# Designs tried in a protein design run: designed miniproteins, single chains, continued (2). Part 68

Each design is a single chain, and the fold is of that chain. pLDDT is the mean over its residues in the fold that is shown.

## One batch from the design tools (miniprotein)

Design m6356
Fold by ESMFold2-Fast:
Structure m6356 (fold): chain A 100 residues (1-100)
Amino acid sequence: STGDRAGLALIRATSRANGDNLDEVRKVGEESGYSKNASHLTTWTGQQVAQFTGVVLRVMGALEEGDADRAIEILEEGSKTLPFITPEAVAAFKKAIEES
């Protein structure tokens, strides 16, 4: 367990949805409070969810291999190219990893 973090909860929900269940991703974002600070989440298109899901799956793969540094690098690079990966989400993810 990496602790209760809104950004990490969203990353986990997006990984489970595989871009097909946008309602589940939106629900988790709303329940975690993430969408209140990142209003773009409620307006995400299927293409944007697919792009975010791709980054999240790579991050989760690195974590399963025990490579936390690579997971952080993947998410940071994603934040430079994908505007819906916010600095707040990256910071929450890093904190969750450090508290693991």
Scores: mean pLDDT 58

Design m6357
Fold by ESMFold2-Fast:
Structure m6357 (fold): chain A 66 residues (1-66)
Amino acid sequence: SAAEEEIGRKAEYAFRKAVAALGAKADGDLINAVAQAARDLAERNPEWSAEELAEEVVRIGEALAA
């Protein structure tokens, strides 16, 4: 559906932003964790903009990398 496509697109955008923010810290475990967080947050918060979702996923990724 269009809604599922939009959720997937927002999740992918947020994931890419988080991986870019992690840079050299982005190992396979962190990459998997931010991918899952992006998908789960996008599905649970369909009202969030792509930018709002990306900000939160970046925050989660940085916290996990600390």
Scores: mean pLDDT 86

Design m6358
Fold by ESMFold2-Fast:
Structure m6358 (fold): chain A 100 residues (1-100)
Amino acid sequence: SVEDLLKELLEELRELLAEAAALPRTPQTMIILSAINEAIREVERLIREKASTEEALKTLEELLKTIEDLMKRHNLTEPVLQRTLELLRRTVEELKELLE
């Protein structure tokens, strides 16, 4: 279900946030923490509001675009952010399967 996928995504995002929070505080790390925290807030909102598959998909695709743009603009190459991007892409693909 959408709710189950979003709850799994939220748990994994929280683990990534904890990993990022353990990194030395640099301007790059602060941008990464902000991006993961924004993703967590948006996923929590989708769960709280019982969002449709289409609404969840739109929100996650917008988050993906935002993170990719941040990575390019700030030349971010940290593995934790790359894993965050991969997690979001995987969840988007799983949500698309639910629309069939």
Scores: mean pLDDT 88

Design m6359
Fold by ESMFold2-Fast:
Structure m6359 (fold): chain A 78 residues (1-78)
Amino acid sequence: DKNGEKGKELGEEGARLALEAIRTGDIELAERGLRLGYEGAKLGKSGTGKSGMKGELEGGTGAALGGMALGVLKIAEK
């Protein structure tokens, strides 16, 4: 399923961006990671079968990591 596969890719990219945001202190990168993870979860949820479920899970993980990175960086910018 194209949506599930794309959701997985977006989720993986979101998680990668979240890690890079923590490493670099780039708040905008954390925001992008959160958004990509969220989009990946939405696509995975609209998908079917195993690929859809995997896209939803990895998208959700990317969104969670992006949100955590954003929260940490906003605290650190003080």
Scores: mean pLDDT 78

Design m6360
Fold by ESMFold2-Fast:
Structure m6360 (fold): chain A 95 residues (1-95)
Amino acid sequence: MAELRARYIAALERAAEAARNKDLEALKEALEEAAELLTELVIENGENDPEEVKEFMEEQIKKVKEYLEKNNTDEFFQELAEALDALIAAVRAQE
């Protein structure tokens, strides 16, 4: 795998682990890292304007952080961990 993609998968794995441990701060840090790496991957693989991609990702991560601060229940962390594991599997399936 390309180094950038491997780093993205590793960031998602850290986010999933933080969600399982209910570590809100580690989760926010791992999700922010994953979002930055995903932004770079989208820019490299697409014909989209890099500034538009960055603005979109910044808005999404802001919404995710606000949601996490308001909705940090045990059920939410469990569902997020499962969603992250599914995303990791989907990314790995792309070779």
Scores: mean pLDDT 77

Design m6361
Fold by ESMFold2-Fast:
Structure m6361 (fold): chain A 68 residues (1-68)
Amino acid sequence: PAPEILRVLDEVEVTPRFVLLLAEVEVDGERKYALILEDRESGVRQTLAFFDTEEEAREAFERGKKSA
């Protein structure tokens, strides 16, 4: 099943077309954190990774920002 975004914690434009989202999500009845890539032109979202803690998710998000 696709994750449901409960709230967006942070976002950054990695290219003019793509936005990286840090979100709190629900997947299979479990709350997790996710790194999601959004295509601004199509509106399609791709989940890149799930994390059990906000700290791990924020570290991954910061690495994603620096690699843009």
Scores: mean pLDDT 81

Design m6362
Fold by ESMFold2-Fast:
Structure m6362 (fold): chain A 95 residues (1-95)
Amino acid sequence: MIQVPDVPGVTEEQREEARELIERLLTLSDDEAGELLSEFIERLTEKYGIDAAERVGHGILDTLQTLLPPDRFQQMQSVLVNSLLRERGRYLRKS
């Protein structure tokens, strides 16, 4: 289980969705992986809210850092961070 001592909240369902995403990302081109990652963050934010999407996003980044070469990791990190910032902006405007 991913346990953050001061911010618990990643569910088993969210963890499974993140695992399936990472497995798919590893089989795709960089452009396709970036598209899938952006779409995943948007869907996760709509389904669970921005705070949950940010928690899952951090878990994805930690995992990708161990699996990807540095150049590819930096590309995926930029896509994910920009996607989270965009969704956070939308969420705050709706609230």
Scores: mean pLDDT 74

Design m6363
Fold by ESMFold2-Fast:
Structure m6363 (fold): chain A 56 residues (1-56)
Amino acid sequence: MNPFSKSKEDIEKAIERAKEAIEKGNVSEAYQIMTELERAGYKELADKIYEEVKKK
């Protein structure tokens, strides 16, 4: 990992925010969080959020 990687706490909070956005139907915010995780090197987590958005 590099010095710009998210901490475990930040990752957990990002996942919680993404789930909340999906529950509210705020697809745009969920995609924004997905992009942030992908840029931080967590592409697998970003892909999982994308799949959750598609299920709704």
Scores: mean pLDDT 73

Design m6364
Fold by ESMFold2-Fast:
Structure m6364 (fold): chain A 107 residues (1-107)
Amino acid sequence: MVEEFRRAVEAGDVAAATRLYLELQAAGDEAAVEEVAAYLRERALAGDPAARRVIEALARPVGAGARFAEDEERAREAAVDAMAEVLGIPREEAEALLERLLARDEA
C-alpha cells in the first residue's frame, strides 16, 4: 500500500493515490497513513503538482459534507458524490469506502 501510494504520486495518478490513502485510513493502518501523509507534505512543499492535487482531492469530500452540516443525510450523500467524482469510481464503491472511514473514526 505505502509503496503503491508512492508510485501513484510519482506517476501523477491523483485518483489512484487518493484512493490508496483513503483505503489505508479505512484499514486503520495508522503508521502507514502517517508515512504517506509525511511523503505527501514533503513532495507538495518541494513543488510537486501531483502531490498538491492529491491533498486537494482528499479535502473535497470533507468540504462537500461540511456544506450540509445541518442535514446529516444530505451531508453524507454530498461526501459520497464528491468521493466518487474525485476517485473516478462508482458511487456504490465510494459509499462503501466512506462507511469504512466513518467506522474507523468511531473506533
Scores: mean pLDDT 76

Design m6365
Fold by ESMFold2-Fast:
Structure m6365 (fold): chain A 72 residues (1-72)
Amino acid sequence: TDKLFQQMQELGKKALDAAGSNQQALNTAVGGVLRGIGLYIDGLLKGKTQEGAQQAIQAVQDALRRTQQLAS
């Protein structure tokens, strides 16, 4: 669980970095990271920590891909 959270943080940092100065890309990256955090917390509250962490990672990965497309 801890390493999954760390993976989510690393992906979030990559998404924010990929956005650079592009406002649309930055909004996408921030939105994706916030969604990921929400999914992770939801998993914790429901006692489904691993499932929530996997959903959070997926959400941040999707945000990273969209951010890279917008910033390219």
Scores: mean pLDDT 81

Design m6366
Fold by ESMFold2-Fast:
Structure m6366 (fold): chain A 72 residues (1-72)
Amino acid sequence: MLTDYQEIAEKAKELAEKGASVEEVLVERLKLLYEKHPEIRDSILEELRDLLALSKDPRVKEKINAFIEEAS
């Protein structure tokens, strides 16, 4: 958990410098958790689908859709 948080913190700083949204940071966090924790992949995919349904950012939706299609 702490290591994943450190990776997200570094990614968040980079994304914030580029004007990225909180939603983009959350997507990157979920992708990292999916990669590192195969035992909870189904739960991560459900969270990504929920974010996809709620997001207003077309770039975020595109990234989530591409990842889910690749993972499925």
Scores: mean pLDDT 73

Design m6367
Fold by ESMFold2-Fast:
Structure m6367 (fold): chain A 65 residues (1-65)
Amino acid sequence: SEAAEREREEALRVLLKHAREAQERADEETLVEFQRRAGELVAAHPGDLEALERALEELLEELAP
């Protein structure tokens, strides 16, 4: 459980970094969509930080190319 908690904390750090980049580069509508879909990606990749980071990068490229 503690290892899972650490993985979740690292996933949140990755998510926050990408969310901040999206906030700086995207309009309000795109930011809302990024936040919604990023939350789904976090739920879909509960123990794989590399897969989560890759998915967030792809999402950012899709919404703010």
Scores: mean pLDDT 73

Design m6368
Fold by ESMFold2-Fast:
Structure m6368 (fold): chain A 87 residues (1-87)
Amino acid sequence: MEKELIERAREEARRATETGREAIELVKQGKDLEKSYERTLEELQRVDEIDLELEKAGVLTPELAIELASGALSTSGAAIMARIELK
């Protein structure tokens, strides 16, 4: 099931990036800051979980690790922005 796991990982990376983008847009509008922050935290957890699954399966490549890290970085940045606005 290596192909399915890799595709799921790429989907998680893409979803993390989109979640970050959506969170930043909501922060700019001053809307749903708490909900946006919660969603970014949930997405970061999903990225961590899939990263661990890839490592355990022995299919974590440098390229895939970079894709996941990029998604996590985007989501993490959005979470920081939302947290600042919730001050």
Scores: mean pLDDT 73

Design m6369
Fold by ESMFold2-Fast:
Structure m6369 (fold): chain A 59 residues (1-59)
Amino acid sequence: AKEINEKRKKVLEEAVKRLVEDGVEPSTARILAAEAISRNPDMTPEEAYEEAKRLLEKL
């Protein structure tokens, strides 16, 4: 439980940072990154970033 929470938070923060660097609004970046991680909790920050980017394109 603790390890899953810490890994999830770090992956979320790294994915959000990359999305914001791409010009995505911070709030939108958090929502998209959280959705990506919700689909696969074992995602790396790079995988979460790529999935969040795909989700953004589907909107």
Scores: mean pLDDT 76

Design m6370
Fold by ESMFold2-Fast:
Structure m6370 (fold): chain A 128 residues (1-128)
Amino acid sequence: SNPFTDLAKIIVYAALGNVDLAKQAASEFAKKYKIDENALNKFVEDIAAKKHPKDAIYVAEFYNNIIQDPEAGKLLDNARKNPSKAVVYGAAALLVLAGKLTFEQAEKIVNLSDNQVALKALVEEINK
């Protein structure tokens, strides 16, 4: 699995309230990429508590500033207009960067009115 799929997995599981599964994925990510596990655990806890949902957008923007994928960029521009969907947009943009979703597939998922339904759809795409 690539780092964008692994990050999307952490974000989606945390947002669905599957904190233990999100922390397991974060621990595996921290070990693989040699980053601070405590910082990732706090990121998981903040997403699950709905304290800093825009952090999911900021993570995806950080990577897209390096990669410069136009489809991911368009999703992130739309995310700024839809703050209630920030977590869904951030995870979807990471999956576009991962090559797991096209823009059209991601747009269909982010346009679902229920964020929990959208997050479950992203889990299905991660597990394919």
Scores: mean pLDDT 86

Design m6371
Fold by ESMFold2-Fast:
Structure m6371 (fold): chain A 104 residues (1-104)
Amino acid sequence: SELEKLEKEILELIEEQRRNPTEELRRRIAEKLRELARLYREEGRLDLARQAELAALALEDPEAAKRRLEEMLAERMEKEGNTDEALREEALAKIPGLVAETRA
């Protein structure tokens, strides 16, 4: 598929960049990552598309990428906190049953 071909090209460019890093290779990798993001979006893989766009941004503008990563981390932490609150609430609901067993 077009997607698999592009993924292979990106991996090959990354390996080349690791061996001999250049600004030209970094720019080319970023461009291919944006193409990958478009293909992911067309397939409805929105999470993968966003990850590819973030990776491209990191290569072209590290400060902007860092800011986006911080925003994503903050959103994840907020969601995790809400999950922890839900788990605590469920645990609290079960305590009366445990106490009732001790009372015979």
Scores: mean pLDDT 69

Design m6372
Fold by ESMFold2-Fast:
Structure m6372 (fold): chain A 77 residues (1-77)
Amino acid sequence: MKPSELTAAQLYKDKKLQKEVEELLAKVFGAPLGSFSNSYIVGLILNSPEETVESFLESIRNNEGMPVPEGTKPLVL
């Protein structure tokens, strides 16, 4: 399933999909995000059940509401 077809609500119900999305996020950002960053990003997606994963990635890329935790390696696209 493409990220554009996934909603945050579906991720909330399926731990396997959560893992697949974490792997996709690591690929999109071009570097391993680390366990803390991955958990944080998954949490952001899960808190927006009406949004698609693709729209959430779009928001992250545009820095339109994604605070990066202090002490985490900066995300480079």
Scores: mean pLDDT 53

Design m6373
Fold by ESMFold2-Fast:
Structure m6373 (fold): chain A 91 residues (1-91)
Amino acid sequence: MVEELFKEFVELMLKLLEDKPVDPELLERMERMMHYVVAKRAGKEDPVFKEPLSEEEQAEVEAMERFLKLQQELAGSSKEEAIEKLKELLK
């Protein structure tokens, strides 16, 4: 589950970088999870997610933490280099 969710986030980012249309429902889900993870790191309560999280929500948090780490690693990369690296992760 975590690996599959991580790959969904990677595929979504890849589509955005390639200027391809993305599923707005998947984009909204990704944005909500990103807000939750950022709020939790700041020691703030997130109104969207109630704790304790379900097993599925915990898997989404773990996938998002991995995705945010990947984004930090790609921050210094060109668009072309980022696309190549993301494609490699989806093999």
Scores: mean pLDDT 75

Design m6374
Fold by ESMFold2-Fast:
Structure m6374 (fold): chain A 80 residues (1-80)
Amino acid sequence: SMEEIRIESLLTAARVFLSFRLHLPEEMVDRVVAELRKILEEKPPKSQKEFYDALFQAMRKVNVPEEHLQKFEDIVKELG
């Protein structure tokens, strides 16, 4: 479905961001993406802000270290 294609595209974008901008280990990226999938399937994001909020929640649920959470927030602020 279009919704499934959209979710897969958002998960791919998240994986690229987590790997190449945050430099998270592959195992941690896999865990964040798995948690993000659950969040997006329950409530598909209607805006870029809702997507970033969902990604931040997924990172927190898998216990991404605070240093990486802070770096994520700083990058999101720079993107507008």
Scores: mean pLDDT 85

Design m6375
Fold by ESMFold2-Fast:
Structure m6375 (fold): chain A 87 residues (1-87)
Amino acid sequence: SLVDDAKAIKPVPMNGKSSQQYYFDGQVNIGMGHISRSVGDIDSAVKYYKKSVQYFKSVITQGPKSMHDQAQKGYDQAINNLKQIDK
């Protein structure tokens, strides 16, 4: 399923980006997923939501504990959007 695939995604190595930048990239990819979904481009929406999951997972695994709650919230939002598509 799309949800199982997304949960299996490996975190992106930080490679010079800050946790704040990774969190922001996660939010941007959720927004891009919504835009793609609104125009009927479901394939692009799935790619953006999966990319969002990957960025939030990177913040959760590699970022400071102070960002874990907000990153988990973003992760859950991306997973929930994939679950709605996974019919």
Scores: mean pLDDT 84

Design m6376
Fold by ESMFold2-Fast:
Structure m6376 (fold): chain A 113 residues (1-113)
Amino acid sequence: SKEELKEELEKFKEELEKILDEFNEKVRNKDEEGAIEAIERMKELAEEFVKKVLPLLSKENAEKVEELLKEAKKYLEEAIEAIKKKDWESALLYLTKAESAINKIIEIVEKEI
């Protein structure tokens, strides 16, 4: 239903913002382990959100959301690898690309409501 879609979207946006704030704190402190854990939680959150909303979306929007999730996950994985190499600049660039893909998922879901 549109009401379920709204509820899941609001929860996702709130939880994502909290994880992003935590990630930024870990980056400032150069806490590699904490930063990686935050990105892994972003991946899990995005996967769970998409799994919950897919049955509520049109077929065309579901396919677009699945493709964007794969793109977001690829960039989040690249961000983790960059952090392991202490390449914080590349990690932030990959995170920005992942956030762009996630924001497109949010926009598609919002338009379905």
Scores: mean pLDDT 89

Design m6377
Fold by ESMFold2-Fast:
Structure m6377 (fold): chain A 80 residues (1-80)
Amino acid sequence: GEELKQIQEALAAIDTIKETIDKLHPDDLDAQVTNGLIGIISGLLLSTKADPAEAVELAKKIALTFFPDDEALKQALADV
């Protein structure tokens, strides 16, 4: 019941992170690979009963690891 809402909010936040990467890096293969990796790792964490908030934080860390100098991405992810 209540746990499902937390998972849904985490999935929405992760989707926002992926959409932000795609928007800032359109038609970029590295962005597509990064979003694929975020999807796989976040999915694994959520399936292992990890805290949904930790899945969101890991998605942000993955994004910033692959795009460390992207100031626009850093600012956008702070709002997620």
Scores: mean pLDDT 81

Design m6378
Fold by ESMFold2-Fast:
Order: structure tokens, then C-alpha cells, then sequence
Structure m6378 (fold): chain A 64 residues (1-64)
């Protein structure tokens, strides 16, 4: 879903210390369900973990 990818990229781009290219890569990994890539990126940028409830909400809205 292009809208979810775009929203996730924008959301992560607002996190201090997360470069735009990393925000896009994390958003793509989440949309693709690439658990290993998500884990690697979250280990490098642990500050994104605070946004995981918002990520879950966006996916729920897409399924509902």
C-alpha cells in the first residue's frame, strides 16, 4: 500500500537522529514484513521503538 509506505516514511523521518534514507528503508521493511531488517534498523535506531504503537495503529486502520 503506497499510502502506508509514505505515512510510515514521514513518521520515522520526524524522529531525531534518523536519516531520511533510513526512515524510508524501515518503512519499506515494515510493509514487506522483513522482520530481520526491521530488527537491524531498530537496534541501530532504538528511538523508533517509541513509535511502534502508532505503526500498529496505521496497519490496523488499513485492515479495518
Amino acid sequence: DPEVLERLTELFSRVPGVPPEVAEELARALVDGDAERIRELMERYPQVSALMPEVGRLFEESLA
Scores: mean pLDDT 77

Design m6379
Fold by ESMFold2-Fast:
Structure m6379 (fold): chain A 95 residues (1-95)
Amino acid sequence: SKEGILALIDEMIALAEEMLARETDPERKELLRRAIELLREAKRAVEAGRLGEAAVLASEAVGLIEEAATPEDAAALREILALHDRLMEELHAAM
């Protein structure tokens, strides 16, 4: 459902915000801020019915999160990757 897709993106944003809150490195903070903005753009794309654009934006965001992740982020990163897998399945099913 559209509501389910939006909830997955919201959970990914919440986890990325938790990573950002504990990050001290300015380069990794910038990667996380960019990733959060891309996830917000993915939400807007879903709301507009642009599911292919949402898939691209969410995948780009996950790439930035993976680049920013430290060992302390391992649990949050694993959850984001699992949410992203579910998001991609739901987006492809809705296309």
Scores: mean pLDDT 92

Design m6380
Fold by ESMFold2-Fast:
Structure m6380 (fold): chain A 84 residues (1-84)
Amino acid sequence: SEEEQKAFERAKELIDRLIEAIKNNSPKIDELFDELVYELMKLTPEQRKELIPALEKVREIAKKNNKTSFLKRIDALIEEIRKL
């Protein structure tokens, strides 16, 4: 659907913005993550699984930047998507 296509595009943009926010210690990390989760909820299970490699990249960058609290959130999201 048009909604799913737009949500997929927004999810990819939000992932890129999240990576940048983490690298720059931005106060917007949690806000961007919440926006990402909202867009992901509009996607099919298959589309969400397609984004796992990009989410793993977010996880890697978060770990590298010692974002311990955020790591718990991204790990939970990846695990939920894998179970779909």
Scores: mean pLDDT 89

Design m6381
Fold by ESMFold2-Fast:
Structure m6381 (fold): chain A 71 residues (1-71)
Amino acid sequence: MLEELERLLREAAEKAVELYAKENNLSPEETAALRAQVEARVAALVAKAGTLSEEEQRKLLEAARRLLEEL
């Protein structure tokens, strides 16, 4: 479950970064910096989720799926 959550969050993060970069005409350097920041936040969220119960992890997985669908 935690591995699936990480995969979905990373996928959503990549799509969000690409969309934002395209809409705001970011340079490759700015896009790379944004991607690094978002990846760090995803890693922190996954680490936090690992301390939660399976039920809470399941709720986060559902939230991540909804976020990815909205992108």
Scores: mean pLDDT 78

Design m6382
Fold by ESMFold2-Fast:
Order: C-alpha cells, then sequence, then structure tokens
Structure m6382 (fold): chain A 74 residues (1-74)
C-alpha cells in the first residue's frame, strides 16, 4: 500500500539524517541544528509532507558533510 511505502521512506530518511548528523560532530553545526529542527517539526505520521521535511533535513546534513570535507563555510 501507499501508506506502507511512506512509512518505510520515513524510517529510512530519519535513520540517514540521524546517522549523518552524528558523524558530522562539530562540522557545519548550523546546518546540523537546522536539520534537527526540521526533524522535530516533522509530524510523527508518515505523510508526503513529513517525508519532504525529512528529505530537506537529509540535504542539509549532506551539504554539511561536503562542507566539512572541503573546509568551513561562514
Amino acid sequence: SMQKKLEEEYEELLRRVEELARGLGGGDREAVEEASRLVEETEPEATEESIERLREALRLVERARASATEGAAP
């Protein structure tokens, strides 16, 4: 069902965001904090809206990882 797919995607995205945020440590702290806020704002329901927020959080932590590798951005 569509709902099961949303639940699976929700769980996967949440795990990825948490894993990447942990790995970043002090790298791009602002992006990690913003990603954390998006996760906290995400409703505990697997919906398209919740998934979009988690995807945005994932993008933020991915960018933070890239920035940490190439050097600090202001």
Scores: mean pLDDT 71

Design m6383
Fold by ESMFold2-Fast:
Structure m6383 (fold): chain A 78 residues (1-78)
Amino acid sequence: MYKKKIEELEKELKTLPEGSSERAGLLNELAIEYMRLGDYKKALEYAELALKHAKQAGDKIGISTSELLIQKAKEKLS
C-alpha cells in the first residue's frame, strides 16, 4: 500500500543527517512515491528538498535523480 511506504520513508528521514547522500536518496524515494499517488505538488517539494541535500553531499547521482524528478513533476503540474 502506497501510504504505508510513505510513512516508513518519513520515519527514516528523521534519522538521517541533513546534507547527506542517504537523506537525499530517501527524499528522492518520497518524491517517486508521491508521483505514483498522483500528488505532483508533494513530489516536487520532496524532489527540490532532495536536490538541496544531494548538492550539500556532492552526490552527482542524487543531483541528477532529483533534477529529473523535478522536471517530471513540473510537467505533470503544467
Scores: mean pLDDT 84

Design m6384
Fold by ESMFold2-Fast:
Structure m6384 (fold): chain A 60 residues (1-60)
Amino acid sequence: GHGERGVEAARRGDVETALRHGLAAIADGDVEGALRTGEALVESGHTEAGEALLRLARRA
């Protein structure tokens, strides 16, 4: 699903694709997938983008 694709994009450094899939996961009600994508962004050194996605997912 979107969460899985977001995590893969984050791990390869594709921040734009990771955020797109993370936001799509939230829209689909997959909060867990969005949280995993945000965590993967932080772990990959994209801390600001990852933390922004984590905050959005926690509000969903």
Scores: mean pLDDT 88

Design m6385
Fold by ESMFold2-Fast:
Structure m6385 (fold): chain A 74 residues (1-74)
Amino acid sequence: SVADAVAELDAATAELREATQIVKEKGLRDNPGLVNMAKAYAEKYGIPEEEARKRLVELTQRHQDASDALLAAE
C-alpha cells in the first residue's frame, strides 16, 4: 500500500541519514564515494568493510525501491 511504501521510505531515509552522519563525523568530503563511506561505517560499528559495503548497497536499494513504489502508487 501507499502507507507501507511511505513507512519503508521513511525508515530507509532515517538509516541513510545515520550513515551520512557517520561519514560527516569522520570529516569526509561531500562526495566520499561508497568505498570511503563503507570504511567509515565499518569503523563505527566494528564490522568488516565488506559487510559495511553490502549494508550500504542494500540500504540504497531499499530507499530506491520504496521511492519507486511511491511514484507508482498515485
Scores: mean pLDDT 72

Design m6386
Fold by ESMFold2-Fast:
Structure m6386 (fold): chain A 97 residues (1-97)
Amino acid sequence: AVEEAIKVAEEASKEVRELAKTADPQTRDILEAIAGLFEEIAEAVRENTPESRRKASILLTAIGVLIAALDIESGNTELAEKVRELYRKVAEAVDAV
């Protein structure tokens, strides 16, 4: 469970960074912020304390807000939905910890 959650979060961060490479500057900034938060979730899950698990949940909430900002700023619903799918996978894996 812990190893799976770390892997899923790290893979999500990597995929979002790849999406950022071809994005316009404003969209790229939001994608880079989301990628950084997925990396912080991986680190929090690796620590695996009750406090770090609460931190992971708070970071997931922050990503949800940034996905809404991404949809508005980019006007690209397919991009926002792809990032939301990654968010869902990470949230499910974190809940299993």
Scores: mean pLDDT 86

Design m6387
Fold by ESMFold2-Fast:
Structure m6387 (fold): chain A 68 residues (1-68)
Amino acid sequence: ANIEELKDAVSKAVLDNDIDAAEKALTELAKSSGAPQADVDLAVSGLKNKDAAAANEALSKLASKAGS
């Protein structure tokens, strides 16, 4: 999948509060951008703990690296 499509999928999953879809999209985005699994785990942990600020920061960081 294209990086832009993965970024959109992550954003939509977060807006829909679909943690499972967000985790899947984040994992594929990280694989496409070469980001470590630890960054995905942090983002997912933030979402599961309803820490929107932490989840949003991790998502933005992953999306920015993938978009470069």
Scores: mean pLDDT 71

Design m6388
Fold by ESMFold2-Fast:
Structure m6388 (fold): chain A 77 residues (1-77)
Amino acid sequence: MEFARRLLQEFEDLRARIAALVAAGNTEEALKLAEDYLERLRKRIRELGAEDTSLARFVLERAEQLLEEARRAAAEA
């Protein structure tokens, strides 16, 4: 329970931070932040041995979606 709660909180905080960076015109920083988060998230899931869980797939899909949103914002800037 605590792990899932922390992941959701981290994701919401990250999304808000990325949105703020994009709004400020710092799209490159937003993209870098999203990429670094996805890399750290993949490492954490691997270390926990949770790679084949539905939760891991759901969280990774959401993180990848966030990265694609950041990439699109950077490409259009």
Scores: mean pLDDT 74

Design m6389
Fold by ESMFold2-Fast:
Structure m6389 (fold): chain A 73 residues (1-73)
Amino acid sequence: DPLSILKQTLLSRGNATQAELDKLKTRDELLDYHTDRVVEELRQQLLARGVSEEQAEEAGEAVRRTLEDMRNR
């Protein structure tokens, strides 16, 4: 089940709680949530480590493009 795999990925990365994931009913909703959470988490972690906003944005864009490519396949 692709939805179960995506939910497990979010849980293992700490990007969502089980209760939050239970509210998502479609594959598209889960993929949108996954993309936004991964990009935002990465950006915040990089900024917290002293990476520049420009570098954090570039890293976030690269991850977003990868996840959007996976979604469109």
Scores: mean pLDDT 71

Design m6390
Fold by ESMFold2-Fast:
Structure m6390 (fold): chain A 85 residues (1-85)
Amino acid sequence: SELTDLLIRIYDLLSQINQGLIDQKDYQLVQRLHGMATTSSGLSLKESLQYLQDFLREIKPQLSPEQQKLVDEVIELAKKAIDLL
């Protein structure tokens, strides 16, 4: 389904963001990203996607331009996924 394809792409991009943070040894942001995933586990899918968007907007200024581009893509895909719910 369109929703499933969007969610797979979101998870793939989040993995790329996480790997980039590890490669740059930005372990504080890695821990924050994992903390976000733990916090969202008790939420509905829609609430989880909204929380993800807010979290990514908050951390975006701390990221490299390449990582910021991946963040913008995740936010746009999350918006499309929310619109399908």
Scores: mean pLDDT 86

